# Designed miniproteins, single chains, part 59

Each design is a single chain, and the fold is of that chain. pLDDT is the mean over its residues in the fold that is shown.

## One batch from the design tools (miniprotein)

Design m2157
Fold by ESMFold2-Fast:
Structure m2157 (fold): chain A 94 residues (1-94)
Amino acid sequence: MEKVKELVEKINKYFDEALNAKTKDEIISYLRKIASLASEIYDLTKHPLAVEILRLISETIAKVRTMSVEEAKELIKQTRKKINELYDKLLEEL
């Protein structure tokens, strides 16, 4: 599905923006944009993996609120890796 691939590319762009952000509020703003795009992928696919990705994003946002900017960026790198692995699997099942 070409639209899902385009949305995954936009998600990765917002991860890059989050990792370059100077404040925690900017990081959370980009993570919320990622959540919105992930929700759009769920609406297009109705796939269980898209639900798991949304759960991981929500958990990451909650954890980031309690962390320093540096700790938040390290968590975001791990979350990005996990989410991309799940999207690769989702795209193989479409």
Scores: mean pLDDT 88

Design m2158
Fold by ESMFold2-Fast:
Structure m2158 (fold): chain A 55 residues (1-55)
Amino acid sequence: SMEDVETFVQSLRDGGATDEQIRAALERELAEAEADPSTPQEVIDALRAALKRLE
């Protein structure tokens, strides 16, 4: 969900990750989610929205 993705991003920021590192992590999560046909569309949409917010 969007809330879970926002929590993930916030945990990375709290750990000292840069926006570039967070973007790389989100891109990897999106690639893995898209490769898995069982991934809900809501999760894919949330990851895409989070990436767009970092641009």
Scores: mean pLDDT 81

Design m2159
Fold by ESMFold2-Fast:
Structure m2159 (fold): chain A 59 residues (1-59)
Amino acid sequence: MPLYRAVAPSPATSPDEVALRVGDLVELLEEVDENYWHVRNLATGAEGLVHKSTLERVG
């Protein structure tokens, strides 16, 4: 299970996006395009798109 940590906040500005706070752990579900990934925020249980530059790999 590829895990990432949010290194930058991500506001959910549309229904397809997930909100991230710095330090949130996320599970990568799908690489949708070269910049946006479908993830699950493990702190909130919410799923959606985030820009991959907000994430850092943790294992």
Scores: mean pLDDT 80

Design m2160
Fold by ESMFold2-Fast:
Structure m2160 (fold): chain A 79 residues (1-79)
Amino acid sequence: MVTVEDVNNITEGNIFDLVDKLNKLDLSEEQKKKLEQARNKYLSQKRLVDMTPSPSDELLQKLEDALNDFKKVALSLVK
């Protein structure tokens, strides 16, 4: 069972485990697509940061924004 606290405590290390748990909630096709899009946006931003030897504050902020967007989507699925 996924709780609101699990979503609020999400980290880079547990994002995949949380996605797997959320997918077990018999989500609609629309909900699954939204979750996958949010996950993919976060992963794309993380990859850009990891590939950049001196990431700008703007690039780091975009990664944080993508993680926060993912948390919002995940939270909407738990409620």
Scores: mean pLDDT 75

Design m2161
Fold by ESMFold2-Fast:
Structure m2161 (fold): chain A 62 residues (1-62)
Amino acid sequence: SHMEEARREYEELLRDYLAKLPSLTPEQQEKIRNASLEEALEIVEKETPYGKNIVERIRFAR
């Protein structure tokens, strides 16, 4: 559906944004690109000191 297409595009853009965050190693960036959005958010939250703040903002906006 149109709504599902918009959601998929949003999730793709969001994963791309997360993969480009500073402090991530190339291995962590690759994991984010190949993970689900939920898994990508968990990686960011775990691997960066600011990740919890970013993840909360994204979950609220979602």
Scores: mean pLDDT 76

Design m2162
Fold by ESMFold2-Fast:
Structure m2162 (fold): chain A 60 residues (1-60)
Amino acid sequence: MEARELRERYLEEIEKLFEEDPEKAKELARKGAEELEKLGDYIGAVGLLMYALALEEDKR
């Protein structure tokens, strides 16, 4: 699976889950980041983590 495709799928799932379960969404972002790192997409991995943090801060 291409890193870009995997990243896009994780972003969609994180966005959906954050409305119902923010903690599960953050856990998913961390797992996605680890998977992207395994594929060599370090920028994508950081992007997922930052996106999850931004969503959490917006809801505070």
Scores: mean pLDDT 76

Design m2163
Fold by ESMFold2-Fast:
Structure m2163 (fold): chain A 72 residues (1-72)
Amino acid sequence: MAKEQREEAKRELTKIVNEALEKGASNDTVSELVAKYAPGIIAAADAGDWEAVKKQLEELRKELEEAAEKEK
């Protein structure tokens, strides 16, 4: 059911956000990138496209890591 996939996607998104904050990403950078990726992740989860969810979560993680590295 789409609701369960949405909850899983939200949990994975939260893990990525927490990892980025621990690595020194700014709150502003995290908020900006989450706003960019969250609609697509939620839409993919609602459609049951877990492969698209995983791909977008991985892209978000990479952009957050790159942003944190540039801020150091």
Scores: mean pLDDT 78

Design m2165
Fold by ESMFold2-Fast:
Structure m2165 (fold): chain A 84 residues (1-84)
Amino acid sequence: MKEYEEAWKKAVEYMKKAREALLKGDIETFEEYLKKWKEYRDKANEIRKNLKTLSPEEYLRDMIEKNLVDKKVITPEEALELLK
């Protein structure tokens, strides 16, 4: 519970930093923060098996599509490729 909240908070923090780097066009920094986000997301998912919550990965994908596509910073195709 506390460990889940801490892991989830860090995952969200790195997700926001990854998005900010992507908005600036800094793909290298985006990839570094995205990797950190995945590490904390996976940790949260292990704890989540006891809590039955929704996937952070789906949430991140939705946020990237809505924010970056609307601002024309990146195309939907490029955003999906970077999430691979």
Scores: mean pLDDT 65

Design m2166
Fold by ESMFold2-Fast:
Formats: C-alpha cells, sequence, structure tokens
Structure m2166 (fold): chain A 84 residues (1-84)
C-alpha cells in the first residue's frame, strides 16, 4: 500500500501546484479547466484506492493509479506551458 499512497501524495502535490498557477492567472479559462480535470482524476484515484482497500488488491490499485498519475502529469505540463 505504500507505493499506492505515494502516488496519491504525488497527485495531491501536482494539484496544489496547478491551484497555485490558477491563482496567479485567474482570467485564464484553460488553466481553470485543467484544474477541474485534475480534481476529477484525483476523485477517481480516491475511489480506486477505496475499492482496492475493500478487495485487498494493492497491485490492481497501483496499476490504475499509475494511469491517473500519467494523465495528471500531462495536464501539469500543459498548465506550465500556459503559465510561462
Amino acid sequence: WEEVEKILAEIDKILAEVRALVAQNPDNERLRKILLEIEILRGLALIVYGVGKIINDPEWALKQLKKYLEEVKKLLEEAKEIAA
């Protein structure tokens, strides 16, 4: 479960970074949409974590969360390009 929880923490760190970019660029509609997409992906990641805990399958949960992390990382790179 440690590796699963590390991915959740990494998603939370990226979410905080994008929230800061949105706060610095309040009129940028695309940045707000990226933030919303990351918030949705974080919600899905928490659902996967909860289901994984119920079925006691950390390997399945880790596999799903890695996909969400890849998506969130792509959104972060787009957000950085917009904010530059």
Scores: mean pLDDT 84

Design m2167
Fold by ESMFold2-Fast:
Structure m2167 (fold): chain A 60 residues (1-60)
Amino acid sequence: SLREKVEEIARLFLEGRFEEARELALKLGVPEDVVEKLIEAAKRGEASLDELILELLNAL
């Protein structure tokens, strides 16, 4: 399902697996600028799992 794919991508961001998260998010249709913003937020510890899921779903 779309939600399960988004949850997997959000988990990859939190685990610091940014390249894998980027590839999957772009393949799913998330814009590159949104992906970059989420990488920055995750690196700063400014995003929770639920926030990452919401941002990814809103970008689709």
Scores: mean pLDDT 86

Design m2168
Fold by ESMFold2-Fast:
Structure m2168 (fold): chain A 85 residues (1-85)
Amino acid sequence: LEALIEESQELIAKDPNNAKAWFALGEALHKLGKYEEAIEYYEKALALDPDSEYAPLAYEKLGESYEKLGEYEKAKEYYEKAKEL
């Protein structure tokens, strides 16, 4: 997990537009229970590449993260986006 965070940060430092690296960083933070930070990185990944293969998973993880933070209406919105893809 730590290695994944370091690797993703290095990729982002070399290319800040590497959407997959932002997504990977979001995944790592989500696994650590850092939902607010995970949300920021998932949103960054989707902003850079909204048509990526991981977009449905990113929307689902945004839903899970908002649900963990008690933001149930936002969670529902993102779960709906994930199902449309």
Scores: mean pLDDT 82

Design m2169
Fold by ESMFold2-Fast:
Structure m2169 (fold): chain A 64 residues (1-64)
Amino acid sequence: SAAEAEELRRRQLRVVAVGLRTNESLRRTPLAAIAAALGYPSLAAFTRDFRRIFGKSPAEVRAE
């Protein structure tokens, strides 16, 4: 269902959010490459979905 897909995506993006702050390899990876690896068609699509879920962009989270 859409709700199950949403919950799975939220779990995936929580791991990514933690990694953007704590994992040196992920901090060095271009955001566009992370977006592509997660199956997003563009960095813009990834940024919109991430902001919808967390209220912050991936770039903002990386800067914390």
Scores: mean pLDDT 85

Design m2170
Fold by ESMFold2-Fast:
Structure m2170 (fold): chain A 54 residues (1-54)
Amino acid sequence: SKDEILQKTKELFRLLADTVDRLLQLRRDGASQEEIDKVLEEGKEEAKKILEEL
């Protein structure tokens, strides 16, 4: 339904915002590129799952 699509879209945007906040914190903490890449990969995987349900 349209409501399910909108709810999934909202969840996707929340995930993206949370991932960006985590990346900004990692940069402030001087995290390694490997740690940054892991967070990006986890975010991509979660986003893909949400997109596949749309």
Scores: mean pLDDT 84

Design m2171
Fold by ESMFold2-Fast:
Structure m2171 (fold): chain A 64 residues (1-64)
Amino acid sequence: SHMASPEQLAQLKAVAYTLRGIGALLEGNREEAARDFRLAAQYSEKAGDTEWAERYRKLAEEVA
């Protein structure tokens, strides 16, 4: 199998943290959700997706 690029790995991590954040919200844990969405924003930025990074940062602020 081919190795994923650093950008592809960052994108996968952004997705993983987004799903974790949604799971935390379903459990009523807003603090964990905010943390996970901040991590999703950081990995979106590393993946070169500045637009999604901004959206995740705003989401983290709203659910905290």
Scores: mean pLDDT 86

Design m2172
Fold by ESMFold2-Fast:
Structure m2172 (fold): chain A 102 residues (1-102)
Amino acid sequence: MEEEIRKIMLEAGLSEELADEIARYAVQAGLTVEEVKEIIDAVKGNEEAIQRLAERLGVPPETLRGLIAGARDYGAAHGLSEEEVKAELTRLLIDALRDARA
């Protein structure tokens, strides 16, 4: 499971170091490979993934779209790389999905 998640992170454009860190974090949070794929697809702007993830989180899809867009705009304004923004968004959405299950 961890290696499959790591591969998804690498394919999404994260470095080996960030991919390894996020994969361990997702496994510790109890996420499945399918849930991590949905998070990454949503972060990449896939509308179906955004809708499904928003339903899991109990928020409107427009709220999740706004969060993703706002994080990208914030990152660009503050000199963060696209990789750094993707990593932070992924970690935040892992936390949100874990908390929604509680």
Scores: mean pLDDT 82

Design m2173
Fold by ESMFold2-Fast:
Structure m2173 (fold): chain A 72 residues (1-72)
Amino acid sequence: MTEEELAEYLVEKGYSPEIAREAARIAKNLIDKGGITANSEEEAYDLAETVAKFLQSIRDIEAEVEARKAAL
């Protein structure tokens, strides 16, 4: 799987293009260098989606912090 294919899958699942690209990059790096074995495209997609969910949670927290700062 290419990084672009993983990002396209995540966008199709409803993630933003920014989160999708970052999650795809991280998932690809984990498969290639991190010792995580993805023996199928489905396993690679599952890993990318897990990373995307984590990143989305962080972004939601960051957005709340920035909104609070802007209101002050």
Scores: mean pLDDT 76

Design m2174
Fold by ESMFold2-Fast:
Structure m2174 (fold): chain A 78 residues (1-78)
Amino acid sequence: SEEEEKRRKEEEEKRKEIEKEIIEALKYMIESVEKIAKKSISKIKDKEKKEKEEKELKETVERVLKKLEEVKKEFEKE
């Protein structure tokens, strides 16, 4: 029936909204952690250690973002 179709669409829209909110929250958390980590790294007096930590942070953030992209693809499959 038309009523069943409307309910299905509403449930699908709510699910998509929740999925978007979860992804947005995860991205915000990643950005927040990166900002805190950058602030801590900025306090390092040794230039070579600072540059190494900055590189490691960048590589870690890139890995986490890649995993988030994989999670997005799984949501698209189901």
Scores: mean pLDDT 81

Design m2175
Fold by ESMFold2-Fast:
Structure m2175 (fold): chain A 63 residues (1-63)
Amino acid sequence: SKSVEEAQKKLKEIDEEAQRRLEVENASPKDVATWRRQQLNKLLEEAIKKGDKEAAELLMKHG
C-alpha cells in the first residue's frame, strides 16, 4: 500500500540522517538514538491517527 511505502521511505530517510549525524557531525550515539526514537514515535502517532494498522505495525518493529 502507499502508506506502507511512504513509511518505509521515511524510515530510510531517518536512518540516513542518523548515519550522517554520527559520521559527519560526530554526534553522540545516545543523542542520535534518542532523536531517531522521537522521529519514529511521531510517524507512529500519525499512522495510528490515520487508522493505518500496517504502517503502525512496521513502525513499531523499528521503535
Scores: mean pLDDT 81

Design m2176
Fold by ESMFold2-Fast:
Structure m2176 (fold): chain A 65 residues (1-65)
Amino acid sequence: LEEAKKLIEKAERLIELLPRVSDPETQQQALDYARELLEKARELGKNDPVLQSRIDELEAKLDAL
């Protein structure tokens, strides 16, 4: 559970920083990395509906970028 929370927090920070990234290649790499963090968090917290809901919200934010 603590590992999943850390991954979610890292993904949130990356999403927050994306508007500050001016280089398209770096922005794409950050997007890909944030998605990987959320996938790992989803697997670790697969039986926690609160964590799953939080991950779903962050995935929706990434898809909107």
Scores: mean pLDDT 79

Design m2177
Fold by ESMFold2-Fast:
Structure m2177 (fold): chain A 74 residues (1-74)
Amino acid sequence: KAKELIEKGKEAYKNGDYEKAIEYFEEAAKLGDPATTGEALLYASIAYEKLGDEEKAKKYREKSLEAFRKAGLL
């Protein structure tokens, strides 16, 4: 389920629909294990950068790193 939401987010991102991509990535982050949550939050950060929202991009990147720490990847 969470991985399917990440794939939907990636498709929206490829289509230039960054706001829709962020919605999918945020839902994936709520449903995934820590590693999947880290991925989803990282993709959301990248999409926020495309929208020019530097504050949210930074916030989501920090959340991504924390999720990866919980997954034992950092």
Scores: mean pLDDT 83

Design m2178
Fold by ESMFold2-Fast:
Structure m2178 (fold): chain A 61 residues (1-61)
Amino acid sequence: STAELEAQLRDQLAAARRLIAAGDLAEAARQLANVETMIASLPPEAAARARAELDALRAEL
């Protein structure tokens, strides 16, 4: 379901944030690549919100 995908996406983004904070940039980049794949399956409005967060985290790499 969309709600399950959004929950999984939030968990993946949270994991990426923790990896960036820990300095594990290569693993963070891999997690963000997975998030990008998941965004393609979301409705446009949810995809736009997730994309903005993804872009902000990528700027920290």
Scores: mean pLDDT 84

Design m2179
Fold by ESMFold2-Fast:
Structure m2179 (fold): chain A 76 residues (1-76)
Amino acid sequence: MSAEEWRAMAEKLREDFERTLEYLRKKGWLSEEEEKRLRELAEKAVAALLAGDEAAFQEAFGALLALLKEVVLGKL
């Protein structure tokens, strides 16, 4: 994957993440602490994509998805 493709993925992840947070806030499912933790993981994933670090991206993105599942399933 080229550096340009990594940058495009980083921007898309940032946009998709912000929409997801807005949706969760609107539903009242997201606490301030949960939002902070999700933002930290998303920022790490974006930074890894911008650096072209696939291993760091997989780790951060995996952790982000795991936390999102806990937040959503904890409200269902």
Scores: mean pLDDT 81

Design m2180
Fold by ESMFold2-Fast:
Structure m2180 (fold): chain A 98 residues (1-98)
Amino acid sequence: MEAEEYAKKGEEALKKGKLEEAIAYYKKALEIDPDHKEAILGLGDIAEELVRKGKYEEANELEKIIEEAFLKTKDKELFEKLLDIAVVVLEEAVLNVT
């Protein structure tokens, strides 16, 4: 199976709310193509949802994958995804304190 096919299955699982299944498929895509942007961005979307659920350790693991890909590629969309995750973390922190 090609990286694109695994990324597509990850997107389908994510749309169904199956986060663990989506992570597994996106990780398989990255095993085939470590620079597969669709899979990396998909893991970023999952990281945002994990932060909203209070699963910070799991979200941080996925954020590291995006950070490493950004440092390698300097891709603006990967940087924007890291900012999106940071905003969700700040929003959750503000809602818990104020």
Scores: mean pLDDT 83

Design m2181
Fold by ESMFold2-Fast:
Structure m2181 (fold): chain A 61 residues (1-61)
Amino acid sequence: LKEELEKLAKELGVEISVLEKIAVALVNRPDDREAVIAHGQSLGLSREKAERAVEAIEKLL
């Protein structure tokens, strides 16, 4: 998982720590995709990047 998140961070041009926080949010709120996207935006991602990160991390879990 960590290596996959590092690869995704490089592909999206975002910090690995941001993707780790999004992954934790997805595990804790699997039925609230919109809340997880909003959390990504609060960490400095655009909505488009947050949506792409959530979608990619869901496929890794």
Scores: mean pLDDT 78

Design m2182
Fold by ESMFold2-Fast:
Structure m2182 (fold): chain A 67 residues (1-67)
Amino acid sequence: MEEEARKELRDLLIEHFKKTYGDEVAEAVKKVFEAYPDLTPEDLRRLAGRKGKSVEEVIKELAKKIE
């Protein structure tokens, strides 16, 4: 169903972030998605735009706040 498709998409995105930005950012993305299960990749892009920062930087900030 739709939930399974979203989970697969999240797993693919985590792998993509690992390849693109490295293991540290990929682990941060995983933590952010686990803490905010309704959060989408598009939401991360919008947050980055609002803060004038990269998606990578926003992910790191969110992961830090979860701690």
Scores: mean pLDDT 72

Design m2183
Fold by ESMFold2-Fast:
Structure m2183 (fold): chain A 78 residues (1-78)
Amino acid sequence: SSEEALQKTHDAVTEQVKKAQPYYEAKNYEEALKQFKEAKKVLEEGLKSEDLSEEQKKALEEMLKEVEEVIEELEKKL
């Protein structure tokens, strides 16, 4: 279902963010950036789904904006 597809995308993004956390805390911004860029890719692929409702699309777009803001912050540190 579209709800299951949304949940899988959300879970995959959450997992990538959790993997980035220890690198960010260690100030390993290069590896942290790599993990967040993977999260962005997952979100962009999820957003290509034609099965998404307006609410589901908005939720993924909000996550994408948050991830993009973190990427911009990390890129400024490199």
Scores: mean pLDDT 81

Design m2184
Fold by ESMFold2-Fast:
Structure m2184 (fold): chain A 83 residues (1-83)
Amino acid sequence: EKELIEEAKELLDRALDALAAGDLATAAELARKAAEILSKVKGYEEDAKLAERAAEIAANAETEEDVGAAELALAVVLVLLKK
């Protein structure tokens, strides 16, 4: 369980790095992988949904507002996973 959460955190950190670099496709893929891992952990279903939402926004991002929304969603999931 804790190993899966740690893997998800690493993927989310990498997704934020990719997003900051303008690599939206990589950010979306990494966030989606994190969401899949979190969906397997009991009690993290809402965190998985938020990570999946971040992946969808990043994959379909066309504006700076979209990129900002994906960044915020990824940051919120990371904060929640640290508690």
Scores: mean pLDDT 81

Design m2185
Fold by ESMFold2-Fast:
Structure m2185 (fold): chain A 72 residues (1-72)
Amino acid sequence: KKELKKEILKLIGEILRTIGDILEIEKELEKLKKEGGSEEEIEELKKKIEELKKKLEELRKKLKELDKKLEI
């Protein structure tokens, strides 16, 4: 039970960090668009956002699985 709670807290931490990373890259993307950055740089940031969103979705699924195990 103690181990499951530690894993849940670790996942919550990873989720929060991933959300923070997404927000930072979104901010960089907005700045780059306003400053007239290259299409290549814009596409690179968009790909990073997509990868982080996919990671966030995976982490959320793991969190729900652990939460269900804690209720059992």
Scores: mean pLDDT 80

Design m2186
Fold by ESMFold2-Fast:
Structure m2186 (fold): chain A 78 residues (1-78)
Amino acid sequence: SELEEFLKKLAELEKKLLELYEEAKKEANGDPEKTRELLEEKLGIPVEEFMRKLLTEIAEYMKSLGFELGPGTLETLK
């Protein structure tokens, strides 16, 4: 199932991101600014850039399933 494969990849990515975040937080002694800086260093790209790419991949996959994503997408949720 394409959906199952996609969800497994998302879960793996989330797990890896959480591990990097936890490491960065420990190294930063809980400082939010330093945590972000260390996380971005470990990712090799800015967090905002990483999230944008991830959301774009999700949006493209959702469109392949027949969902239209754009302005007002949240109003589709009941």
Scores: mean pLDDT 72

Design m2187
Fold by ESMFold2-Fast:
Structure m2187 (fold): chain A 56 residues (1-56)
Amino acid sequence: MEEELKKLAEKLGMSVENLKTALLSGEATIRVLLHDNELSEEEKELLLRLAEELKK
């Protein structure tokens, strides 16, 4: 999980800490990240999976 978070954070131009905060902020923030970034379908699925894993 941490290594996947680092890769996605680098892709989005964010720190890992900022990405974790964004994923925990809820669906509206996640939707903005998906819309405003040129993510592949695999990267979008990874982002959604990481958001669910962080909620556990």
Scores: mean pLDDT 75

Design m2188
Fold by ESMFold2-Fast:
Structure m2188 (fold): chain A 77 residues (1-77)
Amino acid sequence: SSEYRKKVARAVGYAIRGIGYELEGDYKKAAEEYEKAAELYKETGDDELASKYYKKAAELYEKAGDLEKAEELKKKA
């Protein structure tokens, strides 16, 4: 499906943006981008990648001091 391919491409794009923000030390923005990637992977049924990026986003939200958001994403992982 073209829609599946579009979602996977957007998920990859968000993951790349997350890496960029991590390199800048912007852990909150990095976490937001990885969360978006995880949501798109969940929608496409790529549950292993969704879990991976939810966990990564949670770790980065913890580093940013957003403990509530981190706990929320750990439950989705």
Scores: mean pLDDT 89

Design m2189
Fold by ESMFold2-Fast:
Structure m2189 (fold): chain A 89 residues (1-89)
Amino acid sequence: MLERLREAAERYRDLSLEELLERAREALERGDLEGARELLLAATRRAIEEYLAAHPEIPQEELEEIEEQARERAAQLEELARTKAVNVS
């Protein structure tokens, strides 16, 4: 997981967190689940890095909360896409 998060974030380093989430949403709306997942992994990593840069002494449990929020956002976008697109067998 962590390795994939870093690779995805590096690939999309030029995009802001908001841009990553918007592109992920657009990918989900198109039915590009693989692209959306990659963008959401990059967004998750970006959110963690931004929080760590602002709060270097953050406890691990608080980092887990931030990661959970990012995953929850990803799940919401996935659900939105699934309600519009046909499920793949």
Scores: mean pLDDT 66

Design m2190
Fold by ESMFold2-Fast:
Structure m2190 (fold): chain A 64 residues (1-64)
Amino acid sequence: SEMEELAREIGRVLHETLEKHPNDEEVKKKVEEIEKEALRGYLTSKELLERALREAKEFHEKVK
């Protein structure tokens, strides 16, 4: 489903972010918050899930 594809892409982006910053607790904390938003979106609305993907991508780029 489209929701499953969005959730998989969010997970991929967040995992890559964590792998590049394995000892950064602030990065880990932000990733956990985005994961909570993604889970809420998956259970409630596609728009929230799309927002979580956008936040994940923007955060990944910001900490590169």
Scores: mean pLDDT 83

Design m2191
Fold by ESMFold2-Fast:
Structure m2191 (fold): chain A 93 residues (1-93)
Amino acid sequence: SDVSRLVQQVRSILQQSLSSSVDQQQQLLGQAGYLVYRAIQLETDPRVRRLLSRGLRIIIESSNLLDQGDIDGARQQINRGISVVDQTLREIS
């Protein structure tokens, strides 16, 4: 589905962000957040929409931690985001 494709792209971007510079992490988190937002707009299943919304909040929290200079905190939130994305992919498969 279009949602599955978008969520798989989000997973790839979040994984890439873990090995990127801080400036690149911010850009990648912005891209991931936009793709999650698009997935939410296309998704009709309330359970999947809740998982996507949780993922979006985690991405926003990660970006805020980077803005505060908390690189380790941001990394932990990105890993949490990947776990939520993996759960979302299982629900829509």
Scores: mean pLDDT 91

Design m2192
Fold by ESMFold2-Fast:
Structure m2192 (fold): chain A 68 residues (1-68)
Amino acid sequence: MEYTVLDNGGEKFGFYKGQVVSLQQILDALGPGFEVRLLEKNEEQQVLKITYTDAAGNKTTITLKRKL
């Protein structure tokens, strides 16, 4: 399933706002230490928020919307 990147939280991994990606591409780039949260769940709208903690202890988020 494809998702559109909604914010700039993935920039340091090469993911930019408006980019179409698979969830697997993002998870592979983040490696261990990520957390995936589903913010909205229905048949037409699926928003995923991926949260991870960097080496400095800062939490960063990448927001994805399911492509219709």
Scores: mean pLDDT 73

Design m2193
Fold by ESMFold2-Fast:
Structure m2193 (fold): chain A 94 residues (1-94)
Amino acid sequence: MKAKRAAKIAAEGAKKGAEEKKGALEAARSAGEGGREGAREGGTKKAELAAGLASGVAQIAAGSGLVGGDEEEGAKLAAKGGEAGAEGGEALAK
């Protein structure tokens, strides 16, 4: 699998967590699991980097929402962060 797909899997994990109304922490956890799975499928350092960036940005975004005390906002930020991280990871892997 390519780094682009690994990043997308991490971003999808963040979105899924947010859509299930699980809150910011669960969205971040889903992004982390997706990133790990994407890196495993990619089997390359670039795939690992792309998945890691998508997952990391989602976790940072979720944490920002939690500091504000709003779980729903944190989950939305995690989803957006995952997407932004995935785009950055794809650019780096290219």
Scores: mean pLDDT 62

Design m2194
Fold by ESMFold2-Fast:
Structure m2194 (fold): chain A 65 residues (1-65)
Amino acid sequence: SKEKIEKKIEYLEKSFKENKSKLSEEMKKLEEEFLEKFKENISDEEKVEQIREEYSEKLRELKKK
């Protein structure tokens, strides 16, 4: 439901804000880009999950840099 997605997005936003202070500029840009993608696809639960996985993988790649 929309309410479940909204709570999920809120949790992700809080997590991202906390991590932002610890990330490099490249990671911060990645985080901002994917946060926008999450918000744009709020009504599509399947799309949100797909974006979440893609973000996690790209973040791991940047950390190995």
Scores: mean pLDDT 72

